Designed miniproteins, single chains. Designs and how they scored, part 45

Each design is a single chain, and the fold is of that chain. pLDDT is the mean over its residues in the fold that is shown.

## One batch from the design tools (miniprotein)

Design m1650
Fold by ESMFold2-Fast:
Structure m1650 (fold): chain A 99 residues (1-99)
Amino acid sequence: SKFEEKLAEIIRLLREGKEEEAYQLVVDYLNESEENKKEIARVGASLEVALRQKERPLSPEEFQALRDELTARYQKLIDENPEEAAKRIVELLREYLES
């Protein structure tokens, strides 16, 4: 899918230290459709939950509640400020790849 291709390219760019190019790909992807915005919100939530689970274990109930809360929070951020959302997603993905 186009998303899987974009995600692979973003990861490649981050591993090469090209954070600004990775950011631009996320911005471009968000601007293409409402479906893309929802997908990126889900990715952001999943990355933040995964990073928290590496720090401390979560119960299944805590996992689900946190994922739902963060998905709604990222969806709101994307709608209000897509550029800031893109920066946060790139930072989370970089942190996840470094951990």
Scores: mean pLDDT 83

Design m1652
Fold by ESMFold2-Fast:
Structure m1652 (fold): chain A 67 residues (1-67)
Amino acid sequence: TLDAANEVARILYESGAPAQEAARVAKAVLDGDYETARRIIDELEKRGLVSPEAAERARQVIDEAKA
């Protein structure tokens, strides 16, 4: 949903993700492409661009949106 997309972007951006990457995740969530959204979050976490806590919160929002 739009709310889930906005929440995921906010979580990632506030954790330190580049604005463009946060926007890409939000776009994937908005499009219902949860696999792409999770993949981008995983890459951001592995590269140290977001905290593990922020990545996990973003994944939880995606899991709730899928239900």
Scores: mean pLDDT 84

Design m1654
Fold by ESMFold2-Fast:
Structure m1654 (fold): chain A 60 residues (1-60)
Amino acid sequence: TPKIDMEALYKEAEKALGRPLSEEEKKKLEDAAIAILAGGTPKVSPELAKLVEKAVKEAL
């Protein structure tokens, strides 16, 4: 099971949004990362999906 650096992903998302992530946003990012690893489509906004995809590719 691949391990994604969720801390790095959260930092990237926070930097791109210019705001701290809410608990709900952190959970959505985790679900999106799992979806991408499973070969599925993330259930987040296109902007967040790009960040998740970049973080997953960097971790691989």
Scores: mean pLDDT 75

Design m1655
Fold by ESMFold2-Fast:
Formats: sequence, structure tokens, C-alpha cells
Structure m1655 (fold): chain A 67 residues (1-67)
Amino acid sequence: MKISDEEIRLALASMLEGLADVLEKQGKFEEALKYYREALNLMREAGAPEDYIREVEKKIKELEKKL
């Protein structure tokens, strides 16, 4: 069975979101923003649910206010 590129992108997006959350909790807001933005790009490319995309976009906006 060959895993689709879309499935790989979604898995990577989830990992990057998790890493960004950890970085945010450590106060590393610039690094967290970088990984949230990378995750968002992968989610959009993979056709992730709109509600999930909106949650990540909201988090990015909240972090941008702290910079």
C-alpha cells in the first residue's frame, strides 16, 4: 500500500502543529509562528477541513499580537 502525498502532508502538519504548541508554551513565539505557518500551508495543500484550518489561522493571529 502506497501512502498518498495528501496523507503525508496531513501527518506532517499535525506534527508541526504539536511542535508549535510546545514552543508557544515555552514562550518561543517566533519559532511557534514559523511552524504554525508551515502546518497551515500543508493543511491547505492536503485539503484539511475548513474548521481545522480556521483554528490554526486563529492561533497564528493570536501569536502575531505578542510580537
Scores: mean pLDDT 81

Design m1656
Fold by ESMFold2-Fast:
Structure m1656 (fold): chain A 90 residues (1-90)
Amino acid sequence: MTKATVVVRAVASSLEAAREAARAAAEAARKVPGTLDVSERVAPIPGTPRAVAVVVVEAELESAEEVARAAAEAAAKVPGVESVEVEISE
């Protein structure tokens, strides 16, 4: 079966908000049938209170759009998240 990679990237006003965004997006992705693997990373932006959260999901191609939607919506709902971007690639 064809696999897809979903990348969700969130910029948050604080490291704590970025960690919560990564956690929320990863949990939402794991609840979607067809999710195969989820990895999360958070990096502080030096000299600022801001941080970036990146969640990478491997999913069945048929499930990729649902994973992307669920993860992006979950991240966007976290207080302190300023922007969310999502990419799907095969």
Scores: mean pLDDT 84

Design m1657
Fold by ESMFold2-Fast:
Structure m1657 (fold): chain A 88 residues (1-88)
Amino acid sequence: SAWAEADALLGRAAEHVQAAAEALRAGDYEAAARHAEQALEALERAREALARADVPEAERDARLATLDELEREARRLLERARAGAAAA
C-alpha cells in the first residue's frame, strides 16, 4: 500500500540521516553530503506516497509533520557537510 511505502521510505530517510551525522563526526564530508541527499530523495518519495495514501487526513498530517522534521534535519546536515568540505 501507499501508506506502507511511505513508512518504509521514512525509515530509509531516518537511516540516511543517522549515517550522515556519523560521517560528519568522522570528518567524511563527502559521505555525509551523499547520505543527506539520499535522505532528502527518500523523503520526497515518501511525500508522494502519502499523497496517494487513502488514510484519514489527521493520520496523513501527523506523518507529514514527521517528514517535515526529518527534512529539516537532512537539510541541516547537508549544509554542514558542504561547509566542512569547503573549509577542508
Scores: mean pLDDT 89

Design m1658
Fold by ESMFold2-Fast:
Structure m1658 (fold): chain A 60 residues (1-60)
Amino acid sequence: SAREEALRLGILALLQERGPQSVAEIARALGVSPATARRTLDRMEAEGVVRRVDGRYELA
């Protein structure tokens, strides 16, 4: 969906600008619930575009 695409692009931009971020930091920055952020991050990690290190997400 357009909302999911916008969230994915926002996550990539945020991680590129600020480096590794927790789910809570990403959710707060992009104005979404932590559950919505986790769901999108789980998909992006499965796709190999982000990785999880020490409880934070970063660009792969």
Scores: mean pLDDT 88

Design m1659
Fold by ESMFold2-Fast:
Structure m1659 (fold): chain A 80 residues (1-80)
Amino acid sequence: SHMEKEVQERIERLEKLAEELKKNSDTPLDRAAYGLAREAIERAKKEKDPEKALQISDTALQEVERLRANAERRRAGRKK
C-alpha cells in the first residue's frame, strides 16, 4: 500500500517529464531522455513487485535528470 503509492508517485513524475520532453525535444539527449522515460513507465506499470517497480522508476528518474542536465549544460554555454 505505502510502497504502491511511492511507485505511483514516481510513475506520475516520469509521465510529466515525458510530456515536457515530447514538447521540447530539441537535442538527441532530450529524445533519449524521452525514450528512457516512456520505457521506464511501461516497465514499472508491468512490474508486479512494488520494490522492483520503485527501483526501475527511481533509476530512470536519475538517468532522465542526468540527460536533461547534460542537454541544459550544452545549451547554457560554451567558454566565452
Scores: mean pLDDT 81

Design m1660
Fold by ESMFold2-Fast:
Structure m1660 (fold): chain A 105 residues (1-105)
Amino acid sequence: MKEIRAEGRVYTDPEEFRAAADEALARAQASGSLTPEQVADWRETVDHLARELEETGRPVALGWAEAKEDGIEAVDFVASTTLTPEQVAEAARGNAELLVEKKKK
């Protein structure tokens, strides 16, 4: 049985964005979905986007997804200044599904 939960939200406050991104990152780390290098890359991306939001006021959409199948769990997230909340949620959903399939092998 495959269960997928995906959610997307727009952030206009840099501190709220950082907090939400840190929570998503912690969930992805807990699920084992990210390598240490991917964690480092994500932290750099979050810092860059939060700084751009602080300097320009351009909103950031953050999407996250959790996928579970046959005891395998994967969490992923997407952040963008050009995509809608629905689009980042859908992208995160697709990524989480692919991670579950990769973990089955």
Scores: mean pLDDT 79

Design m1661
Fold by ESMFold2-Fast:
Structure m1661 (fold): chain A 65 residues (1-65)
Amino acid sequence: MKIFVVHTKEARKDAEKLAEELRKKYPDAEIVLLEAENNAEARKLAEQIRKEYPDAEVHLVGKQK
């Protein structure tokens, strides 16, 4: 199982925390962290991943401020 965590630079620490929790919960899963410049690029990247890997779990971590 592949799990993608797509995040903005500002949300990097939150994305790393989420990835650590996911690795503990799913030790056999491939966890991929992807950094985008902003929310628009992160969303665009997540859409591309969903098209190529429809069975993959994709998490979007952006600024929630």
Scores: mean pLDDT 79

Design m1662
Fold by ESMFold2-Fast:
Structure m1662 (fold): chain A 55 residues (1-55)
Amino acid sequence: SDEEEEAIRKFAKIANFSEEEINALLDAYRNDHQKYMQYMIELGDKVTKEIREKK
């Protein structure tokens, strides 16, 4: 959904992904579920670290 894609983009920006990496992540979300799952694990770890350090 558009809402999910927007959330993915926002989380990737928090994790300091480049525009190219964000586009690759969204392409994987649409077309490659296995690759998307790998990206989401990495993204989740980076976002969790950033949020914890800012608290």
Scores: mean pLDDT 75

Design m1663
Fold by ESMFold2-Fast:
Structure m1663 (fold): chain A 98 residues (1-98)
Amino acid sequence: SLVEDIKSFINALRKQLELLREAKDDFEFEVAGALAIMTLSLAIRLAKKYGLPEEFIEELEKQRDELAKAVNSGDREKAIEAMEKAIETLEKLAKSLE
């Protein structure tokens, strides 16, 4: 189901957030960030495919762009913040779909 697909993205992002928090060097941080950016891009594509509300799509795109900027600048704290916001947006989306 669509709700199960969204929950799978939430679960993937939570694991990627843990990897990013536990990253011991810049390489591990960049890898965790890249995986999260890919996961968010896939979630956005799914949301667009199913015609989900534009407000959620715009929020996810903003959070993905903020994450990408943080990863590129090595800003771990901002990357964590962007991922936490993206997870919250997806949780609200899943709940709205019942």
Scores: mean pLDDT 90

Design m1664
Fold by ESMFold2-Fast:
Structure m1664 (fold): chain A 63 residues (1-63)
Amino acid sequence: VTLEEVIEAKDLDKFAETAQKLRASPEIESLEAERLGGNTYKVTITAKSKEAAEKAIEELRKA
């Protein structure tokens, strides 16, 4: 399952740490973050389930 979302990172260090943690998860196959401008990123997550992908997006959004 692949989800794509635009996320504004409130804290770039926490965003980067969260992305690294998610990439280490066995349920996450890939996580790509493309900077669009400032703190705004286009995030593409490929996960083994829709729930895993949605949870990953939520964690990045909270960071």
Scores: mean pLDDT 80

Design m1665
Fold by ESMFold2-Fast:
Structure m1665 (fold): chain A 61 residues (1-61)
Amino acid sequence: SAKDEAIKAAEEAIRLAVKQGNQEALKEAQRLLEASRRATNDDQARLVLVLAKKLIEELKK
């Protein structure tokens, strides 16, 4: 589901932020994980997924 994909993407962003010691990215990734878990519909979940994927790409440099 879109919600499960958003959760997985946010968890990956947390892992990358921790590995890099990027505290700002870690806070944002944690915020996105909470938002993904609180998503009540697919549109909200897809929005969180897009933001999490963008954060992952920024962290991959």
Scores: mean pLDDT 86

Design m1666
Fold by ESMFold2-Fast:
Structure m1666 (fold): chain A 89 residues (1-89)
Amino acid sequence: VRELLERAAELVAEAARAAKDEDAQLAATMALMAAAIALHLPGDPAEKARFVLRMVERALRAAREAGDEEAARLLEEARELAREALREA
């Protein structure tokens, strides 16, 4: 679970850097903060994975709405890692 969320966080950080649209960049940055919270604060692993997944899915929607293909690609990969983390939690 932790390793999957760490890899998802790396992809989300890359998406935030690659994002050309300001709304997509902000949403990806919020998803990165969610991943940091999940990795560092105490709590249920499944609830943390659900929180990260929800924020990544919001960022992916923002990237798709903006037509930011690079950010969307990275966020799609991060979403699958967050889904796998939730299944393992």
Scores: mean pLDDT 82

Design m1667
Fold by ESMFold2-Fast:
Structure m1667 (fold): chain A 61 residues (1-61)
Amino acid sequence: RVERIVEAARRVIAEKGPSASLDEIARAAGVSRATLSRTLRRLGIRTKAELLEFVAERLGA
């Protein structure tokens, strides 16, 4: 789910900064890398930079 991915990305970025990998985010969310990539693609997110922007918008709310 999107909520799990956003929360996992927030946590990993807080601990490791922007250098955190998509594999680490997937692991923290409890999903496979393939599931993460598929979910992000449905949201129109294709790069790590776009994911970071998406998470930042959620944290700003």
Scores: mean pLDDT 75

Design m1668
Fold by ESMFold2-Fast:
Structure m1668 (fold): chain A 64 residues (1-64)
Amino acid sequence: SDEEAKKNLEKGVSYYIDGKITGDKELFKKAIEYFKKALELSTNPAFQEYAQELIKEAEEMLKK
């Protein structure tokens, strides 16, 4: 559902922010998992595109 998609996106964003603050790569991995779940739960194309961009950003953080 769209509501469950939003909740998963919010959890992912929380982990992503914590990862940036702490430098803990495991938090970026958790963010990616929640963003992927948000993507799977949504049928809204704009939301799916946003979730995909967040996944790419978190994956780039893992390369550093």
Scores: mean pLDDT 86

Design m1669
Fold by ESMFold2-Fast:
Structure m1669 (fold): chain A 66 residues (1-66)
Amino acid sequence: SLEEIGKEIAKRYGVPDEVGRAAAELVEKKNLTPEEAGREIAQRFGVPETAGRFAAADAKELIKKK
């Protein structure tokens, strides 16, 4: 599920579960690129844009392996 993917991303990057979940939702449900999702995550949660971009890219890859 997107919640499970979000938790995995949160563990990898040391961010709260809600940030990882947002990364997964932005790429899967909103079909944003990792770059676009990274900017949105940085704006909402105050994490570095680069961290958000990498989190979104990894989430997209995990979604593809479902």
Scores: mean pLDDT 81

Design m1670
Fold by ESMFold2-Fast:
Structure m1670 (fold): chain A 87 residues (1-87)
Amino acid sequence: LAEVLRRNAEEAKRLGLPEEAVEHYLKAAEAAEKGDFEAMREHLAKGNELAAEWLVERGETDEPVEVLRERARRQAEGLAERAKELA
């Protein structure tokens, strides 16, 4: 799990996502390594929210930013739930 989150952070950096979003993805990976799945969820949700805002600013999507934020939070919650099952 932590390796997947680190690869996602590296990919976000390559795509030119905001530094703050990349930092949140890295902190999510560190939290996962420590077994702190609540911290992982919070950082992943924030990273995804910032990434969604960046996509809207670039015109890469026509979806309202609020819809993208809700989707990002839902995805982060699902991943955290799965991580708890593996612990």
Scores: mean pLDDT 71

Design m1671
Fold by ESMFold2-Fast:
Structure m1671 (fold): chain A 88 residues (1-88)
Amino acid sequence: MKIIGLNLIIQGGSTSFTAKQVGDEITGLFGSSLSDRKTITDKVKWYLDNPDTIKYDGDELDGGQVVQLAEESRKTGRPVLIYRVDLE
């Protein structure tokens, strides 16, 4: 499994980013502005390994469903990770 895109929703905040996986490292930039882009390897791996993280395939969700997941994250305190993967 190789990660090719991620959207992380924590307590009602949503961060979309481009991600890539090289070996055991996941790198990406998050935020829409250049000043908000940072390497997030450890943070993404932590959420992927956390059993309390709710994971969804981003290709199966519409914008209304993403809003509902953000509301659920606010109410439960659970992070939501929407991802796209290359399954090769």
Scores: mean pLDDT 51

Design m1672
Fold by ESMFold2-Fast:
Structure m1672 (fold): chain A 76 residues (1-76)
Amino acid sequence: MEEEERRRRSREIAREIGRELLEVVRVVARYVLKLPLPEKLTPLQKKALEGVKKHEDNPEVKELMEKLAKAELAAE
């Protein structure tokens, strides 16, 4: 049944994406708060950090990133 196959694939992809996104958010939060970063970063984490670094000179982006980073750290 096509529905069962789609549901299984969607769940696997969603879990994989969710886990990757959580790790990316955590790495970005650590960078924004100037905390130690993991020794090895995944390509996705590196791209996210590059994006943040590229836009960190924008005051609005900086304030938003600091707010999100503090929320992530508080959610320990």
Scores: mean pLDDT 71

Design m1673
Fold by ESMFold2-Fast:
Structure m1673 (fold): chain A 56 residues (1-56)
Amino acid sequence: STVVRVAGRDLGVPAETVREIVEQVLAGEISQREAAERLGVSVGKVSSLVRAYQAE
């Protein structure tokens, strides 16, 4: 597992886990708040991650 480096710092979470959580947010399966709790980051950081993922 490779840790993802995001603007600011790495999340300490495997890249695959980050993508899975972001995909669940995009699918409407979980809220950004739930994703933030699972990743240990702020809701604003999750919003940035979702936006970055959509840009790819």
Scores: mean pLDDT 70

Design m1674
Fold by ESMFold2-Fast:
Formats: structure tokens, C-alpha cells, sequence
Structure m1674 (fold): chain A 81 residues (1-81)
């Protein structure tokens, strides 16, 4: 469900020290949907986080991708969440 996807994403961000609102998580999901494939790259994720005013280090972004990517290819599949 959408609620489960939001809760999983929010929990991962909180473990990285970023307290994101549900609205900010929805923005990230909407950005993935705009790409038409349900994937978001590291570069797109960094851009979206900056637009939300969230300051994460490259190490934190890499940890987020590792936690959410099942294939290790540096992309997050939001449909699989």
C-alpha cells in the first residue's frame, strides 16, 4: 500500500538522520513517477533532496540507495517498495 511505502521510506531517512515529512516522501515518489519508469538515480535523488531543503552527505545518499535498491545498480525502484 502507499502508506506502507511511505512508512518504509520515512524509517530509512530517519535512520540516516533526516526527519522527512510524509509530504516530502510523496514528492520523491512523484518525481520517480514523472520519469515514467518508477526509478530514481543517485543524481535525481540528490537534486530532489536539495529541492526539499534536506542536507545529506554523499555517504548518507549511498546508504539510502543501498537500503532501497535491490539490484545494486545505483537506482531505487519505488514500485518494489
Amino acid sequence: SLEERLARLQAVFRELGADLTPEQILYLLQKADKDGNGYITKEELKEALRELGVELTDEQVDRLIAALSSNGDGKIDFKAL
Scores: mean pLDDT 73

Design m1675
Fold by ESMFold2-Fast:
Structure m1675 (fold): chain A 60 residues (1-60)
Amino acid sequence: MITFTFSFSSEALAKKVAEEIKEDYPEASVTVDGTSITITTDLPPTKAIALALKLIGLNL
């Protein structure tokens, strides 16, 4: 089990990213708290790294 927390510049962006993650990774538990997203999942390390890079890219 792996848990990530990422903060974004706006609540709208956080919600949009959370919905995209739920679509791409439906088995993941995704919670939104204001501008922050917390993801809990059993993804293998390679997929977890890909997800983290995607979230970083969306915030750049």
Scores: mean pLDDT 73

Design m1676
Fold by ESMFold2-Fast:
Structure m1676 (fold): chain A 73 residues (1-73)
Amino acid sequence: LASLSTPVTPEEIVARAEEVVADLRAGKLTPQQAYARLVALYIEYAFAEMQGQDVTEAKEAIKRAEEEIDRLA
């Protein structure tokens, strides 16, 4: 990836996943925009996992967000 920023922490991934769901429920995001944000979080999750961080909660948060997007789509 072109980004040279510090990798997002698993805790930040959880918070961002919850924000995506909240924004979608509030009508601030379309389902397509929510999916785009979720894809970015999957990439951050993969990097965190490769660095040996505990991504259990991040993985669960992303799964819940995906289920909610599918339900509201």
Scores: mean pLDDT 78

Design m1677
Fold by ESMFold2-Fast:
Structure m1677 (fold): chain A 57 residues (1-57)
Amino acid sequence: SKLAEEAAERAARLAREAFTRLLGERAGQIASKHERRVALEDARKNGAEAALERLEG
């Protein structure tokens, strides 16, 4: 459905924005630049919480 697609796109954008802000605050404590980029892509697709768990674990 169009509404579900629009909601998914909006959620992915918000997750990416939230994760980008969090990376800015904790950049020195987070993995290499490559790993941060991969985590940001994961946040865009699967949400910020899931990406954070993978980055921390």
Scores: mean pLDDT 66

Design m1678
Fold by ESMFold2-Fast:
Structure m1678 (fold): chain A 55 residues (1-55)
Amino acid sequence: MSGKELLEKLYETFGPTLDLSNLPGGMSYEEFADSIPGLNEEQKEELIKYLETLK
């Protein structure tokens, strides 16, 4: 699963209010990826890489 696909699933959870420049709880991209249950290390790395591309 790509970082883009992971982010699409997160949009379904948090909806259109998800602001990638101001993540929930004021957390970093790494902390955000770590906060998501069920992601393995590979998926977390892909998500972080994708989020940094959007920054």
Scores: mean pLDDT 66

Design m1679
Fold by ESMFold2-Fast:
Formats: sequence, C-alpha cells, structure tokens
Structure m1679 (fold): chain A 65 residues (1-65)
Amino acid sequence: GAKEEEIAEALRKAEEYIRQGKVEEATEILREVMEKYGLSGRDLAKLAEQIGLSNAVVILALSLD
C-alpha cells in the first residue's frame, strides 16, 4: 500500500545519501519515517533486508534504537 511504498522509498533515499557520504541526511529521513509510522530502528532494518538494501542501511537503522 501507499504506507509501505513511502517507507521503502525513504529507505532507498537513505541508501543513496549513505553512498554520497551524507549520513546525517540519511539519518534524518529514517527518523522522519520512524516518527510518522511509529517504527523502531529494528523495524526499518528488517524492511531494508527484505527489500535487498545494503548492510550500511541496515546498520544505520539499528543504530537509531
């Protein structure tokens, strides 16, 4: 649904920012989606793994708990 698509898009944007060395911007995007949908960093990490994103995104998400 639209919620799942928005979360997936936020995770993909975070991966792009990480590849550019923009870790603070990646963190902000993940924090915003966590607050909007009531998700933990572990929830985001599991979703990132499920959609096949890099370990860097998974590690960043886990660090936010």
Scores: mean pLDDT 86

Design m1680
Fold by ESMFold2-Fast:
Structure m1680 (fold): chain A 102 residues (1-102)
Amino acid sequence: GPIEEAFAALRAAARELARALLAEEEDVTRAIGEILRLIGLLYDLELALKRGDLEAARAAAERIIELAREILERARAAGRERLAAAAEALIEAARALLEALA
């Protein structure tokens, strides 16, 4: 259904963001830290969806958007086109999930 499709798209966008972070490699500690935060937020989101906790699912999706926006701002400042595109895609996927949860 729409929620499952939106969550699958969000997971795909998150995987691309993790790959884009690792491709930069110059600040490996930052990249790993952000990937770990993303994994934790995806876990919280999936758990909320499995429990039917729509409020917790919305909160987790909003936190994913916040993290992706932080990465996007930094990527744009550094001229990292792939990382910026991956962060934008994750924001869009998370927003689509929020619409499906409405």
Scores: mean pLDDT 90

Design m1681
Fold by ESMFold2-Fast:
Structure m1681 (fold): chain A 102 residues (1-102)
Amino acid sequence: DTLRAQYEAARAVARAFADALAAQGAPPEVAELVRRMAGADRAEFEKILEELREKGYLLGAREAGPALRLDDGRLARLVTLELLTPAGERVTVTTTIRVPAP
């Protein structure tokens, strides 16, 4: 399933980006917040976005695509984040959040 593979790949990319943030000198808690987004439900995701925005790392966020059942049996949607790295670069990261059944 090409669409499922895309969602799983997006999750992996978000985790790798969390590691890159830590390597660039972001506080460990910021890297952990980015890592935790890659499986968070909507309420946890919103809290993580608020904390990232308060710390100055979040420039924007948007949801896209259909709800899709992943390998763990849970429904997920794609989310795309615009983030500011500690080096002052603007980057786009796509990940998934868990959503309730429609």
Scores: mean pLDDT 76

Design m1682
Fold by ESMFold2-Fast:
Structure m1682 (fold): chain A 55 residues (1-55)
Amino acid sequence: SAEAKKRVEEQRKLLEKSLKIAEETGKFSDEQIEVARKTGEILIQMLERELEKEE
């Protein structure tokens, strides 16, 4: 469970870092970055739900 929580936190940090780098490159539209953010957030929520099943 502790490893799983750490994985969720690492995924959130990685998502934010990746989106910031994408914005800084200027190669992606605001819409593309927003879609990537929403997709990443959904995947993180799915991971959190799997962790809740361990209780």
Scores: mean pLDDT 79

Design m1683
Fold by ESMFold2-Fast:
Structure m1683 (fold): chain A 80 residues (1-80)
Amino acid sequence: GSGDKEAEELLKEAEKLLEEAERKLKEGKYEEAIELAKKAKELALEAMKVTKDKKLILRAIGLVLRAIGIILDAELLMKK
């Protein structure tokens, strides 16, 4: 259905943002990494709301967890 295609597009965008966030994290750009990961998390959560496809939901959960990991790593590495 249309919701499944919308979810797939949201997940593709979230995945790209997480790749950029991981790059920023490696560059020491922690604030940028957090912003990108937060945006990716929001897109993945939205994907879960618009689809009932089990595989897309599991993919979204994986991306949410990856985003949380990046945010926590960046926050721990940030000074103060």
Scores: mean pLDDT 87

Design m1684
Fold by ESMFold2-Fast:
Structure m1684 (fold): chain A 82 residues (1-82)
Amino acid sequence: EEDLEVEILEALGLIYKAITDLSVKRAKTKEEQIKALEDGIKKLREFLEQLRTFPASPVRDRAIALFEEDLKKYEEELEKLK
């Protein structure tokens, strides 16, 4: 059951990543692009925090590694806009 919950969190995180990417792409101003990235970073950090509350497993560790990589990319994009 916990593996299913981790898989659901991974799926939700991927959906929010897609929403963030779309929001950034559709942003008409630098301010809107920054806002989209900040919102995406905040949400991704929330998913990572939730994933870390589950017992260590290959599924959990994979999801954490994936989201940590995406978080780093969003943080790098945000810094380039400053």
Scores: mean pLDDT 83

Design m1685
Fold by ESMFold2-Fast:
Structure m1685 (fold): chain A 63 residues (1-63)
Amino acid sequence: SERDRLLAEVRTLLENKDWDGLLALLNELSARATAGDPEAGRLLREIEVLLSEWSRQNSKLRQ
């Protein structure tokens, strides 16, 4: 599904530390959500939660 493919892509970008790719993907989803795509809005929220969790866990490793 699109959701599963997109979440897998986010995971790959996170594992590769590809922040530019992540920002581009999030920006594309944000633009689609603003244009009235409720699925994009839901996916964006899910990805933001995932990113917050990942950031919280990984910031400790750099301290």
Scores: mean pLDDT 78

